Designed miniproteins, single chains, continued (5). Designs and how they scored, part 58

Each design is a single chain, and the fold is of that chain. pLDDT is the mean over its residues in the fold that is shown.

## One batch from the design tools (miniprotein)

Design m18112
Fold by ESMFold2-Fast:
Structure m18112 (fold): chain A 86 residues (1-86)
Amino acid sequence: MDPEELERVVEAAIELGKKVAEQTGDKDGPIGKLIEELRQATSPEEKLDLAEKLVREILKNPKVSREQLIEAIAVAIDLVGLRFES
């Protein structure tokens, strides 16, 4: 796994999560908590696992806009690529 690519995708997941939490009111909910945990993560495996959990919570949120869903799908594709990178 490329550390630079991982950090780029993690930052994208955090920024998307922040926008979603702000717009949906989930700052103190699962999305807000996962953002905080992801910011504190230090290992590549922990960062990848938490970023995947964050994207899943975004995709499950019924208040998420179509534009945010498209961004979440793009981040999910990047995360899948990182997990199965040989």
Scores: mean pLDDT 81

Design m18113
Fold by ESMFold2-Fast:
Structure m18113 (fold): chain A 68 residues (1-68)
Amino acid sequence: SASEQLKAFAEELSKDPSVKVELIGDDKAIVTIDDSVTKLIGYALRAIGDYPLLEVEVKGNTLILTAK
């Protein structure tokens, strides 16, 4: 399900010490990357490729993930 993909990706991202993940309910995550814009874009592309049930929005140094 979309919520299972969101939780799986959030757990993956939480293994990176430069990444802060905030889960909002069961359907949204706010991901802050305290590194480079290149790293942020890399994670956004990974989400689009590997987690197709997630809607991905990039806002500054923040990645917003929403379960469809």
Scores: mean pLDDT 82

Design m18114
Fold by ESMFold2-Fast:
Structure m18114 (fold): chain A 117 residues (1-117)
Amino acid sequence: MEEVVEHLYRAARNVARLPEEIAKAESDEEILRAQGRLTDEAVRHLREAFEAAKKLGEADKLFVEYRIRYRREGNKVEAEAELRVYTSDGKLLAEGRGRAKRENGKVEYETEVRAHH
């Protein structure tokens, strides 16, 4: 389980970083590139977590919740991203949340990443 949780933590960290990168982007193309890069990294770590879980047997099923939301309007950008991974018993294994806002050239962001060993 520790190896599974480590990979899930890395996936959650990449998702939590996404809103900050989006808020710092100056064009739609930069937003899409940041989303693609960090999503690909998160998916890679999720794949590693699933492979590690397979080695432990079929008893541990993982449920993943993944949400990204962003809006750009003139000089204002808002973004939120969240990844949560649970066991079949409803136990939270890893969570990553990010929120960011850019307004009048100022960027504010908050990230939270947790893993349960």
Scores: mean pLDDT 81

Design m18115
Fold by ESMFold2-Fast:
Structure m18115 (fold): chain A 80 residues (1-80)
Amino acid sequence: SVEQARKALDAGDYKTAKKYAEEALKKDPNNVQALGLLAIALEELGDNEEAAKYYEKAAELLKDNPEMQKVLLEHAKKLK
């Protein structure tokens, strides 16, 4: 679940965070929180290119929050 992914990130368990975020996305591919948590976990694991893709996907779903969209897109650009 999203909550389990967040809890794992807070504990520094990035592999477990990735697993729970991927499980959340299996249930809801457009879960913005799960996309963001997966991106963070991938970045912490050093998979910067994949992390950038998930930050961009999360940003695409945040059209009604342009400030957050901009932050995610700027972060993704740094990882490319």
Scores: mean pLDDT 86

Design m18116
Fold by ESMFold2-Fast:
Structure m18116 (fold): chain A 92 residues (1-92)
Amino acid sequence: ASAEVAALAERAVALIEEAGRAAAAGDYETAARLLLEAERLALEAGALARAAGDEAALEAAHRAVTEAARALVASLSPEQQAALAAAADAVV
C-alpha cells in the first residue's frame, strides 16, 4: 500500500471511532460531521489507490474503513442509529 493511501484510511478510521464516541455521548451532530469527513478521506484514499493501480492498497483501505463503520453501527442502539441518521441528513 502507498503511504498516502494508508494515512488517509487511518485518518478516516480515527474519525469514525471519534464519531462513535460522540454518538454514545448523545452528540449526534458532531458524530454526523465526523462521519462525513471520514467519508471524504475514504473516497480520497480510494481515488489515490486507483490512480496508482494499487489494488492491495485499495482493498486494505476499504476493509479498514468498512470494519470501523460496522463497529460503530454495532455499538449503537436502534434509537441512537435513528438519531445519527437524522443528524447526518440535516448536515448534508
Scores: mean pLDDT 84

Design m18117
Fold by ESMFold2-Fast:
Structure m18117 (fold): chain A 70 residues (1-70)
Amino acid sequence: MLFSTDQIEKALVRAYLEGVISAEQATKIGRLIRESGKEKFSEEEVREILRKAGLSEEQIEYILKILREL
């Protein structure tokens, strides 16, 4: 499965509103996505970006769950 930048942004907004991630974490993830130059990401690529942004495994799995529902 591939996720668009729009789907990832929607998942980040939802995770932020639910208190799962901070605004600083969301901003860092958005920067890493822009720096990649890619329009679509695999689940493994999303997982790597979230780890680089300093998210815990629990935060990563929660965001991936949201992405699979979009």
Scores: mean pLDDT 85

Design m18118
Fold by ESMFold2-Fast:
Order: C-alpha cells, then sequence, then structure tokens
Structure m18118 (fold): chain A 92 residues (1-92)
C-alpha cells in the first residue's frame, strides 16, 4: 500500500540504519543516510512529495516486510546532487 512518507518515518528509518550499520556493504550505508537526510529536509521544508510502499515477501517459510520509497523527480535530482557532494565524486 502506498502512503505519504512523513518526517517521523524517515527518522525511524535513520535509527534502523544506525542500529544495522554493520549489515550494509561498505559505502552503501553512507549513501542511504544521505538519501534519507535529504528527503527528511525536503519534507520538513514542504519542497518534496514522497511515498512509501510496504509489501510482504515470503522467503524460506518466513514473512519479511520490505519498504519502497518513491520521490518526485525534482527531489530525486537533489538527492543525487547531495550524494555527489558528500562523497566527493567528480561532476559528470
Amino acid sequence: MARPLTVEDVDALLERIDAEADSYAPGSEPILRIVLETVRRMLAEGRATAYVTEYTVEAAGKKHTHFAIQVDPEAGARIAAAIRERLGVEKV
């Protein structure tokens, strides 16, 4: 089900990333933090729309809850810029 993503939802996801940092591949955790921090700021400023879709996947006899986050294209562009700036990637 798709629903509007809130600042509180982003804060909860950031807390989970902090708790599970060692479970992420090297370099992926900083990218996830940049994405979520940028989305949080844009939502707080009322400059972005974002939606979260929650779905259940059955694997190995267990149900796992997954989340997909969708943002508008303008927000996506700003997220990409924030990632490049924070990681020191050259302008392409």
Scores: mean pLDDT 66

Design m18119
Fold by ESMFold2-Fast:
Structure m18119 (fold): chain A 81 residues (1-81)
Amino acid sequence: SKQLLDELRRLAKQLVNTTDPKEKEELAKQIRDLLIQLGYSEDEATRMVQNIVSLQNSPSEIAHASVDLMVAVLGAVLKSQ
């Protein structure tokens, strides 16, 4: 749903910005649970979370743009079902 995708975007952007290890762990878990709720398997959700975590190695603007693109692609795929 739009609400779940909006929540995913918010949590993913928060994850790429945080430097607190505990907050990273909590956000990663929330994102994984949300992806599973969107219909992804545990393995798929784990790989997607790892991709989002890897965005922390990018400049903030690029990381945020990548999150927006990822959520847009997921939204398009879900609408095409």
Scores: mean pLDDT 84

Design m18120
Fold by ESMFold2-Fast:
Structure m18120 (fold): chain A 88 residues (1-88)
Amino acid sequence: MDIVERALKAAEEGNYDEARFYAAILESLVKKDPNNAVAWLNLGKVYYLMGEYDKAIEYYKKAIENSKDDPVLRAEAEKFLKEAEQKK
């Protein structure tokens, strides 16, 4: 989970090569555990910060799909999905 903070920080600082590196690790983790809604949400945030809104939308939708028992996480993912859709 440390990798999430690194990915987000790199994306916020405009270090997109480092952000993509950590995002790729996170993508491999969600392939092993696709029910990890928190990881899907954070992947969406990383791609949103990099301006890759189509990828952000895809991952926010995955976070929503996997957060049926977590209404706070689902509401967060729905909010970020709306913001990403506005950036098209």
Scores: mean pLDDT 84

Design m18121
Fold by ESMFold2-Fast:
Structure m18121 (fold): chain A 120 residues (1-120)
Amino acid sequence: AVTLTESGGGTVAVGGSVTLSSKVSGVDFSAHIKGWFRQRPGQPRVFVALISADGSLVAYSPEVAGRFTISSDDAASTSYLNMNNLRVEDTAVYYSSLGNPDGTDPFAHWGSGTELTVVE
């Protein structure tokens, strides 16, 4: 089975930085698109960032562009979301995703989520 295990959440002060990680098992990590989404309480899950299988293409939501960076480490089978200049509005549960290599489902697999709380 494909498994995504997120870590790096917790409580951080406004203006701080954190890195979330998602360790993948059960699949060829390097062949897949990696994504991150977030869900604020009472709101839908929304797109944050993605990185292509080969790492050549990255995309960000406008809310996080310039503050967040997505990266991947094929040797560790881990994707990272590096978050800088955190705002209270970044408080959410963050979910990693893994797409199919053929692009038919860019978000076929999901992690269970990691909680981030940003405080004044």
Scores: mean pLDDT 85

Design m18122
Fold by ESMFold2-Fast:
Structure m18122 (fold): chain A 84 residues (1-84)
Amino acid sequence: GREIIEELREALPEIERELATTPNPDVREAGRLALEAARRGTAEAVIEALEELFERVKASHDADEEAIEEAEKRLEEMKKEIEE
């Protein structure tokens, strides 16, 4: 669990840059909340924030679906490891 959160925090600058290119302001806001949760929150808070972000991104239909699917798979793996 802990190593995955550290990997996620290492990826935060890249995720932030990707979110900055998103044209939908609701997705940007959800992304900022997710990044903030990842920096100071628990693994559970990060997962919840990322789930909300992905729902907003899917609703906009403006984002790369492949990137969203890969991120969702990663979230599912993180959930399993945290529940264990």
Scores: mean pLDDT 65

Design m18123
Fold by ESMFold2-Fast:
Structure m18123 (fold): chain A 75 residues (1-75)
Amino acid sequence: GLAELRAHLDALIDAGDYETALNSARVAVQSTPLSPEARAQAEAHLKAFETAVKNGDRDAARAHIDALVAVLEAD
């Protein structure tokens, strides 16, 4: 479920495996039936996560993954 996805993504971020975390989050967005508005929000958080990773900002990366999962749970 989405709670298991969140725990998995958190574990990947803690391990520094940002590439696998980004790919797993992207697959979740692609495989989840979302409204166009929720999809746009999810994609914005994916881009923000990628930017946070490039900047080495682990806290921002985690915050954007948390926000992404919240979007997936709300729709």
Scores: mean pLDDT 81

Design m18124
Fold by ESMFold2-Fast:
Structure m18124 (fold): chain A 100 residues (1-100)
Amino acid sequence: ALTITQSGAGEVPVGGSLTLTANFSGFDFSSYNKSWERKAPGKGKEFVASISADGSTVEIAPEYEGRFTISQDNAANTAYLNMENIQPEDEAEYTAVATK
């Protein structure tokens, strides 16, 4: 079975930083695009950031440009969402997703 294991969620002060980590077990990791989605209280799922399978294309939603970055480590089968200058509006459930 394909499994995504997430870690790194926690409490941070306003203006602080946090890195969310997703490990992709059972995937041919380098053949999948990775993205992060969020769900804030009372809202639907929203796109945050994506990175292409080969790492050459990065997309970040306008609300997070300059504050959030996405990266991946093929040797570790892991994708990261690096969040900087965290604001109260960034409080949400974040989910890693893989697509082809």
Scores: mean pLDDT 83

Design m18125
Fold by ESMFold2-Fast:
Structure m18125 (fold): chain A 71 residues (1-71)
Amino acid sequence: MKVEPVSEEQKRRIDEINARLDRIDAEVAELQKQPLSPERLDRLFDLGVEAVKAAVDLTVLYIENEREKKK
């Protein structure tokens, strides 16, 4: 999902979400190198929840950006 910022505030928020997603991706990649275990599954689930929250935040920013563009 790509969001083009309308303002500097929107750009900063997008950069923050991208940093969160980059961290989540790095942790998921590291966990994928480990053998399957309940602890690994629990951590992957927690990271999945964090990724969903980041995706929701990004979707909200996208909607706000599209509303600003329509002005």
Scores: mean pLDDT 75

Design m18126
Fold by ESMFold2-Fast:
Structure m18126 (fold): chain A 55 residues (1-55)
Amino acid sequence: GGLEAIAEAAAAGYLTPEQAGRLAGVVGASEELVRRIEAAPDPQEAARIAREAAA
C-alpha cells in the first residue's frame, strides 16, 4: 500500500520526515499518524512509524 511505499522511500533517503508525513496524509493516514511521522527526528524513524502503521 501507500504507507509501505512511503516507508521504503524515507528509509532510502528520498523523503524527509516532513515529506513522508505529508504524503502519508495524501494516502489517507490519520492526522495523528501524519504528526508522528513529521515529528520524527530522522527519515529512518519516519520510515519505522509509517511501516508499523502499514502492518
Scores: mean pLDDT 85

Design m18127
Fold by ESMFold2-Fast:
Structure m18127 (fold): chain A 62 residues (1-62)
Amino acid sequence: PKIIATIGKDYEAKTPEELSLKKGDEVEILEILDIERVLAKNLKTGEEGIIPTSVIEDVKVE
């Protein structure tokens, strides 16, 4: 099953390894790196990168 997270606020990437996101975007969680960061894939663009868990509003298993 895929883990899908909904983004609750806009986020601008701070490093080349991070992903920029807009509020309402959906991402697939690929790996939990630590309590503050996950590796995610943007489902609209297909881009992968690190995002802070603080921008996640909702999580669903599909």
Scores: mean pLDDT 84

Design m18128
Fold by ESMFold2-Fast:
Structure m18128 (fold): chain A 60 residues (1-60)
Amino acid sequence: LSEEQREEIRKVGEELGLSPEGIERAIRAYENYLRQNPQAEYDPSMVRLVVRAIKESEDK
């Protein structure tokens, strides 16, 4: 994951109201997804889905 991609995830997380811990979780979750799927490319739509899932998990 590039620094620019990490910054984009942070911006999306902040925009959706994620906590700082939630943002770090989103970055790690997406890094793990890319490691498990080496053929997968960076996808902003998938980033938004991951961030939303973590946000819903935090808020209950």
Scores: mean pLDDT 76

Design m18129
Fold by ESMFold2-Fast:
Structure m18129 (fold): chain A 96 residues (1-96)
Amino acid sequence: HMEEQVKEIEKILKEAEKKGYKITLRYTAPSVADDAPVTVEFVIEKDGEKKSLTRTVTRAQLAAVAERAAPYGKGKGIAVFLLGLGFTVEDIKSLL
């Protein structure tokens, strides 16, 4: 199930980049404490139009998600990372 979601997100992001969408992640963290909230913003932009979705996790959760995503490499790593942060396939599709 998770592997199917990873493949779908990877496919969506690759097709979006081919169509000229620019994808960025932004992080806002007011504190370095492990329990501090980190706002993660997933931003997609094309032709000057920006759309975004946000998720809030703790710094410890963000670190754990990043560690889990690292073994998958650059192609799949972003898909694993987004799913770990609570972004869904439908969330990502809604921005396109």
Scores: mean pLDDT 81

Design m18130
Fold by ESMFold2-Fast:
Structure m18130 (fold): chain A 85 residues (1-85)
Amino acid sequence: MEELAREAERLAEEAVEKYKEALKAAKEGDAEKAKKLAEEARRLAERAAEAALEAGLLSEEEAEAAKEHAEALEKAIIAEGEAAA
């Protein structure tokens, strides 16, 4: 339980950093880099939500919402990068 909670926190922090890198790449017009980083960030965020669910930190509904939000953020960053390129 405690190990899953720590893993969820670590994965969430990694996801945030990858989303920041992806957004920076998108603003610079590097659509390929933005897409790759956004996809990596979304996968980390989804794993964080799953770990948090297993740790009892999130309900099933909250974990699903977190995954949907992660996918929406990935799509938004990719679209921004494509528009800037």
Scores: mean pLDDT 83

Design m18131
Fold by ESMFold2-Fast:
Structure m18131 (fold): chain A 93 residues (1-93)
Amino acid sequence: SRRQAQQYVDQGRRYLQQGRYGTAGYYYMRAYQLDPGIAIPGIIELADRYDSQGYYSAASYFYRITSDGLRSLGRFDDSDVYFQRAVDLERKA
């Protein structure tokens, strides 16, 4: 349900704030499997945090997930932005 997806996002955000990126990613992906639209903002936050820390491979992975989710929601222009960001980061990794 949407409520379960939101609970997973809230849990992921708490772990992200603690610097527990792997655990945050686990909960955001659980949310994504239930409702991509609810999960995407949290996945972007995680990807941005990985990018800011220089973990380009992990950031690229989550930006690709973001792109795929946005495309599934018909948000094609936003999808292309995150896809390009993922590709650019793969070149740095």
Scores: mean pLDDT 91

Design m18132
Fold by ESMFold2-Fast:
Parts: sequence; structure tokens; C-alpha cells
Structure m18132 (fold): chain A 84 residues (1-84)
Amino acid sequence: LTDEQLLEIGRALVEIAGAVALNAAKRMIKQGKPLDEAIKEAVDFLRRVTDILAKEMEKINPKIAEEIRRYGERVIADVEEKLK
């Protein structure tokens, strides 16, 4: 795998995690969980997944880890906005 392929895979994994977090949060809200709590759980989940992925990528190339962390923050912001 090249650095470009690793970054592509990393971004795809973060996007998948974002979709999972969004759908899980929507289900929690439908089941009566307060909006703020559902958002917090979705964000906490995404931060954990992004951190795990970035730590593994850092062992290969620290620059890819930096890009994954930046992308993770964008996905977190997008999920928060879609839940509000």
C-alpha cells in the first residue's frame, strides 16, 4: 500500500464511522434520549475511532496521521450539524 492509498483508506474508514455514529444517534433520539446526550455519544465514538486509526497510521507515516485527525474533525463537525 502507498501513502496515497493509506490516506484514501483512512478517510473511507472515518466516513463509515461517521455514518454509523449519525444513524446510531438518530436511533437514540427516536428512543427518547436527549439530543445533547446523543450528540455527545456520537462525537465521543468518532473521536475514539479517529484516535485509534490515527495512532496506527502514525506508526507508518506521521503525516498521514495528521491528515486523518484533520479529516476526523471535519466528519465530527458534519455529524453534529446533521443531528442539530
Scores: mean pLDDT 89

Design m18133
Fold by ESMFold2-Fast:
Structure m18133 (fold): chain A 90 residues (1-90)
Amino acid sequence: SHQEVIDEFAEEVNKIGEEAIKELEKLGASPEEIKEFVEKIHEEINKAEDKLEEAIKNGASVEELRELAKKEVEEIKKKAEELIEEIKKK
């Protein structure tokens, strides 16, 4: 169902966030740096969720929604990697 795709998306991005936070902790990131990371990733996740909701409203099939969700997960993962690299340079 569409809801199952949304639930899978939420689980995937939550795992990406948890793994990234653990990586930042291993790198010696401060609580403030971790908070900044969480806020930026949360913004990207909210944008992705809005895109998924819009696709559903526009009549996207379950398979079309799954493909969009996969693309959005990849973009969020890339953004997390970019933010981690930014923190490593500080």
Scores: mean pLDDT 85

Design m18134
Fold by ESMFold2-Fast:
Structure m18134 (fold): chain A 123 residues (1-123)
Amino acid sequence: MENLRKEIEKKVEELEKKMRDHLAEAQGHVDRAYQLAKEGGSLLDAAVHFAVAGHHLIEAARYAKEAMELDPERGKKLAEEVKATVDQMEAKIREAAEINPAGKEGFEGIAELTRKKVDEVLK
């Protein structure tokens, strides 16, 4: 194999790791936000955790996009992993909004903004 191919493969592996680290952080914040909403905790704290999860998903999308520029096939799979995590966040936000309707507009606004920003990055 050529040296350039090895350098590209190594860089894509580093991007994949950074993306997955951000997806793990996003999932942790989604889980915490959901528990706060479910247990009648602070709606502001729940919204902050959903917003932080959204930030991590946008950063994950940026790493997936950079991977797509270097390796389109592998990068496309990474982009699908980011989108799947956004889908999971949207599902948890819907559940949280049903449990705690006072948080509905804030939670759904965070989901909408996160989806929009992720989709813009992955174009």
Scores: mean pLDDT 89

Design m18135
Fold by ESMFold2-Fast:
Structure m18135 (fold): chain A 67 residues (1-67)
Amino acid sequence: ASAALAAMDPAEIEAMIARLRKMAAEAETDPAKQLELAKELAEQLKKMGADEKFLEEQLKKVEELIK
C-alpha cells in the first residue's frame, strides 16, 4: 500500500467503500448523480494516496452497476 493509504484508519477506508456501494445500489433512479459522486469520492481517495488503478476498477464496477 502507499504510505498515505497505510497511515489512514482502516475503519475509515472500509466505511468509505461501504458508503460508495450503498449509494450506488440505493440511488439507481439518478445514475448520473451517482456516477458523479463516485468519481468525486475516487478523486478524494487518490489524493489520499490510494492506488489509481484500484480506484478506476472500483469506479468502473459502480458505473456498470448504474448503467
Scores: mean pLDDT 65

Design m18136
Fold by ESMFold2-Fast:
Structure m18136 (fold): chain A 57 residues (1-57)
Amino acid sequence: SAEAQEHYDLGVEYFKQGRYQEAMAHYHQALRLDPAYKEAWENLKKTAAALEESLKP
């Protein structure tokens, strides 16, 4: 859907800015709207790993 794509695009933008928590929220919303959105799922996994790494001391 167009709404799912918009959330995916916002997630990508936040990811590029290093704003991983915001990126994850948008990827998650894209997947809620379109559970088969493979690109959103792949980027969600990548962003979750980046966020986890950023939180290590």
Scores: mean pLDDT 85

Design m18137
Fold by ESMFold2-Fast:
Structure m18137 (fold): chain A 79 residues (1-79)
Amino acid sequence: DADALTAEGERLAAQGNLAAAQKAYAEALRIDPRHARALTNLGKVLAQQGFTGEAEELYRQALEVDPDHEEARKNLAEL
């Protein structure tokens, strides 16, 4: 499910495997395109790689899904 794939992506990102993390988050979003945690975490991974414009769009999508998503608001403000 999307929650399990998002958790797997978080584990992979924590280990520095950003490519595998991106794949896991993308698969989570294929199952649930409105998964705020997956959108936010994909944005974080892309921002770490310098894709700040793509990260901004993902944070905005996360906030459209969940306007109270603290992590997405904080990360968007820091771009």
Scores: mean pLDDT 87

Design m18138
Fold by ESMFold2-Fast:
Structure m18138 (fold): chain A 77 residues (1-77)
Amino acid sequence: MKEEALRLAEELARQTGDPRIVELVERIINGDYLAAKELQARLAEAYAAGLPIDEETLERLAELLEEIIKGGKVELP
């Protein structure tokens, strides 16, 4: 899942021309969940600008990141 999320991030970075998308996804994977808000803002900006973003790729990445964030939310004993 984490490897797949990075692959999708690289694809979106190519489509948008924004290499920070990969950086932000790596941060989310490493537990920096604040990066999720920045990622969402950058993707929303690119989408609103009419860049040729594959909506299916965007949705798949969002699902994977939500699962990663959800898995990190609970501190086990």
Scores: mean pLDDT 76

Design m18139
Fold by ESMFold2-Fast:
Structure m18139 (fold): chain A 89 residues (1-89)
Amino acid sequence: SDAEKVQALKDVAFELAERLGGLGTERGDPALVEAARELAKRVAAADDSNPEALKKALLEFLEELRERFADDAEVQALVDEAEERIEAI
C-alpha cells in the first residue's frame, strides 16, 4: 500500500539521519550533524499520501549528500546503502 511504502521510505531516511548524525558527533563534524538534521526535517515535512514524491525527494537529497561529502568514503557508503534500499521500495 502507499502507507506501507511511505513508512518504509521514512524508516530508511530516519535510519540514515541517525547514522549520519552519530558519525558527525563522533568526528566533531558540525556539517555532517546539520546534514542529518536537515534530512530528518525534510522527511518529517513530507506528504504521507504520496510515496513517489517522497522517494524522488529522498533520492535528490542523497545526490546532494554525495556532492557535499564527495571525499568522505564512510558517508558515501551510507548514502549508497540508503539509495539501494530506497530504490527497492
Scores: mean pLDDT 88

Design m18140
Fold by ESMFold2-Fast:
Structure m18140 (fold): chain A 57 residues (1-57)
Amino acid sequence: SEETKERLRRIGEELRRLFKGDAAQKAEAQSLMDELTKKNREKAREHIATGKEYGNS
């Protein structure tokens, strides 16, 4: 999916920074990975809400 490609691209950029970066950049990359995890959980919750409408059909 388009979202998967965008997510992989973002992860790739952060990995490049992590390899070239110092401890501060690694900490920043970890923070961004945590944000991606939170967004994935939010999308799962939205899927559950959408499922209720689908079940109503």
Scores: mean pLDDT 67

Design m18141
Fold by ESMFold2-Fast:
Structure m18141 (fold): chain A 55 residues (1-55)
Amino acid sequence: SEKEKKIEEIKREQEEKMKEMMEEMKKKNASPVELFKASADVTGEAMDRIAEIRK
């Protein structure tokens, strides 16, 4: 369905954002706490978007 297609797109975007974020955080020598918060934000945003699409 169209909704499933959009959900898959969000998941793919999340994976790409996570990869890019991890690389940038590693380059900046971010702390474990900063990495955890950034990861939680990326995941939370994707989950919120998926919830908006589901009915």
Scores: mean pLDDT 79

Design m18142
Fold by ESMFold2-Fast:
Structure m18142 (fold): chain A 90 residues (1-90)
Amino acid sequence: MRRRSQSLYRQGMRRVRQGDLVGGLGVAQTLVRMGATDHAIRVLQRLHRRAIDQGDGEVANLVGTAIISVRNGDTDSGIRYLREARRRAR
């Protein structure tokens, strides 16, 4: 399990660096679903900053709320916010 979450974390960080918000959000959502909370939060924090840098305030707000939900153990709400962020990042 640790190897899979680490590989997904590296993939998520790469997508964020490439400006691929949709791809990065998809990887973060998978990390949240598999319970890799620390890796998911790190990817989401970089996605939040990238969305701000790209002027995508709506995606940034949704990602910020998803981070709070995931930190509080509300995985279902976190996934819902990330799914909405992916739709709006298109």
Scores: mean pLDDT 85

Design m18143
Fold by ESMFold2-Fast:
Structure m18143 (fold): chain A 55 residues (1-55)
Amino acid sequence: SKIEEAKEVIKLSIENMKKEAGLSEEEAIELMEKHIDKYGASKEEIEGLEELKKE
C-alpha cells in the first residue's frame, strides 16, 4: 500500500539519520516529525510515521 511504501522510505531516513548524525531512534523520529511539521508531507507519510512510532 502507499502507507507501507511511505513507512519504508521513512524507516530508511531514520536509519540514515542514525548512521550519519549518530542520532538515537527516538531523536531521529523527533527530527522527522519536526521536518514534516515545518515543510509538510503527504497523508501517507504522516500515517506511516505514526504507525512506525507504535511498533
Scores: mean pLDDT 78

Design m18144
Fold by ESMFold2-Fast:
Structure m18144 (fold): chain A 73 residues (1-73)
Amino acid sequence: SEELERLRKELEELVEETRERLEKGDIPGAIGIILRVIGMLLDAELSNDPNKEEKIKLLEEALKRMRELMRTL
């Protein structure tokens, strides 16, 4: 779906921005992006969206990638 494609692209951009901020030593900026994605996950979990399951999987995968970036500091 168009909505899932947009979410996938947005999450790819957010993961890349997290990486770039961490490489620059902008830890607060990276944390801000991670918190935004956590907020999106909470919104998805509480929603009645027919794409809820797929959105949650995409958000969890993005958070896993962000966690791995944080652990490599």
Scores: mean pLDDT 87

Design m18145
Fold by ESMFold2-Fast:
Structure m18145 (fold): chain A 61 residues (1-61)
Amino acid sequence: LRASLPAEAQAAVDAIVAAKPLLTPEQAERLVEGVIADLLARGVITEEQAEALREYVRELL
C-alpha cells in the first residue's frame, strides 16, 4: 500500500506508524481520520487510496 501513495501521503503514513506506540486506539483513530480528510481535501490521494489507507491502519489498531 505505502509504495502506491504519493510522497506526501507516504510521509503521513510514516508519521502515524511512528506515533502509534504513544497513542491510545481512540487517539490513533482520530489522527488517521484527520490525516485522511486533509489529504482528500487537498487532492493528494484518491477516495480509493483513502479507503485502502483506513484498512491498512486498522491492522495497527
Scores: mean pLDDT 74

Design m18146
Fold by ESMFold2-Fast:
Formats: structure tokens, sequence, C-alpha cells
Structure m18146 (fold): chain A 108 residues (1-108)
């Protein structure tokens, strides 16, 4: 399994989380925003994309979090969208990798 692309994405995300963790308030707001984003992603991409259409201030007001937390959440969503787009752009290789990963996870 080539973990290079996944490892680079995970490392970038970990660095952003580490930056947020330096501010206890921002860390709590980020966890709250992350939970909300996970729920929105589970209910469909349309609602997650809607957060990108809002201004940082408007999104912060609606989500009840800081503007900095919204910027971090939007960055995380953009990174996720880039990862999804990269997988979709490599249709055949991405599908094969996903099947192999699923089989490996199930001991097949």
Amino acid sequence: VSSAAGGAFAAELAERVAEIAKDPQAAEDARRAARLLRELVARGAERAVGLLDLSDEEAARRLGVSVETVRRAKEAVRLLQRAVAAVQAEDTAALEAAIEAAMAANGL
C-alpha cells in the first residue's frame, strides 16, 4: 500500500491541529467545528460546501465559534476536497487502491 499521499495529507492536517492546540479556546472551538463538519459530511457534501460559500464572519456567527476556528475548519474542508478530487482524478488507480485497502482491512 502506497501511503505516501495519505501520509503527506495526514502530516499536513496534524500540523494544522498542532497549531490550533496551542490556543486552548481555539482547540475547543476547533473540536466543536470538527464534530459539526463530520455530521454535515455524513448528511451530504452540499451542507459542508455551504460553509465555504459563507464569509468567515457569517460562518463563525452561525456556528457559534471564532473566526480563526472557521478559517481552520474551511482549510480542513478544502484539504478534504483536494484529497477526494485527487482520488477521483486517478479513477482506476484510486479504485484499485480503495478495493485493496478494504480487502486488507477485512483480512482478505
Scores: mean pLDDT 54

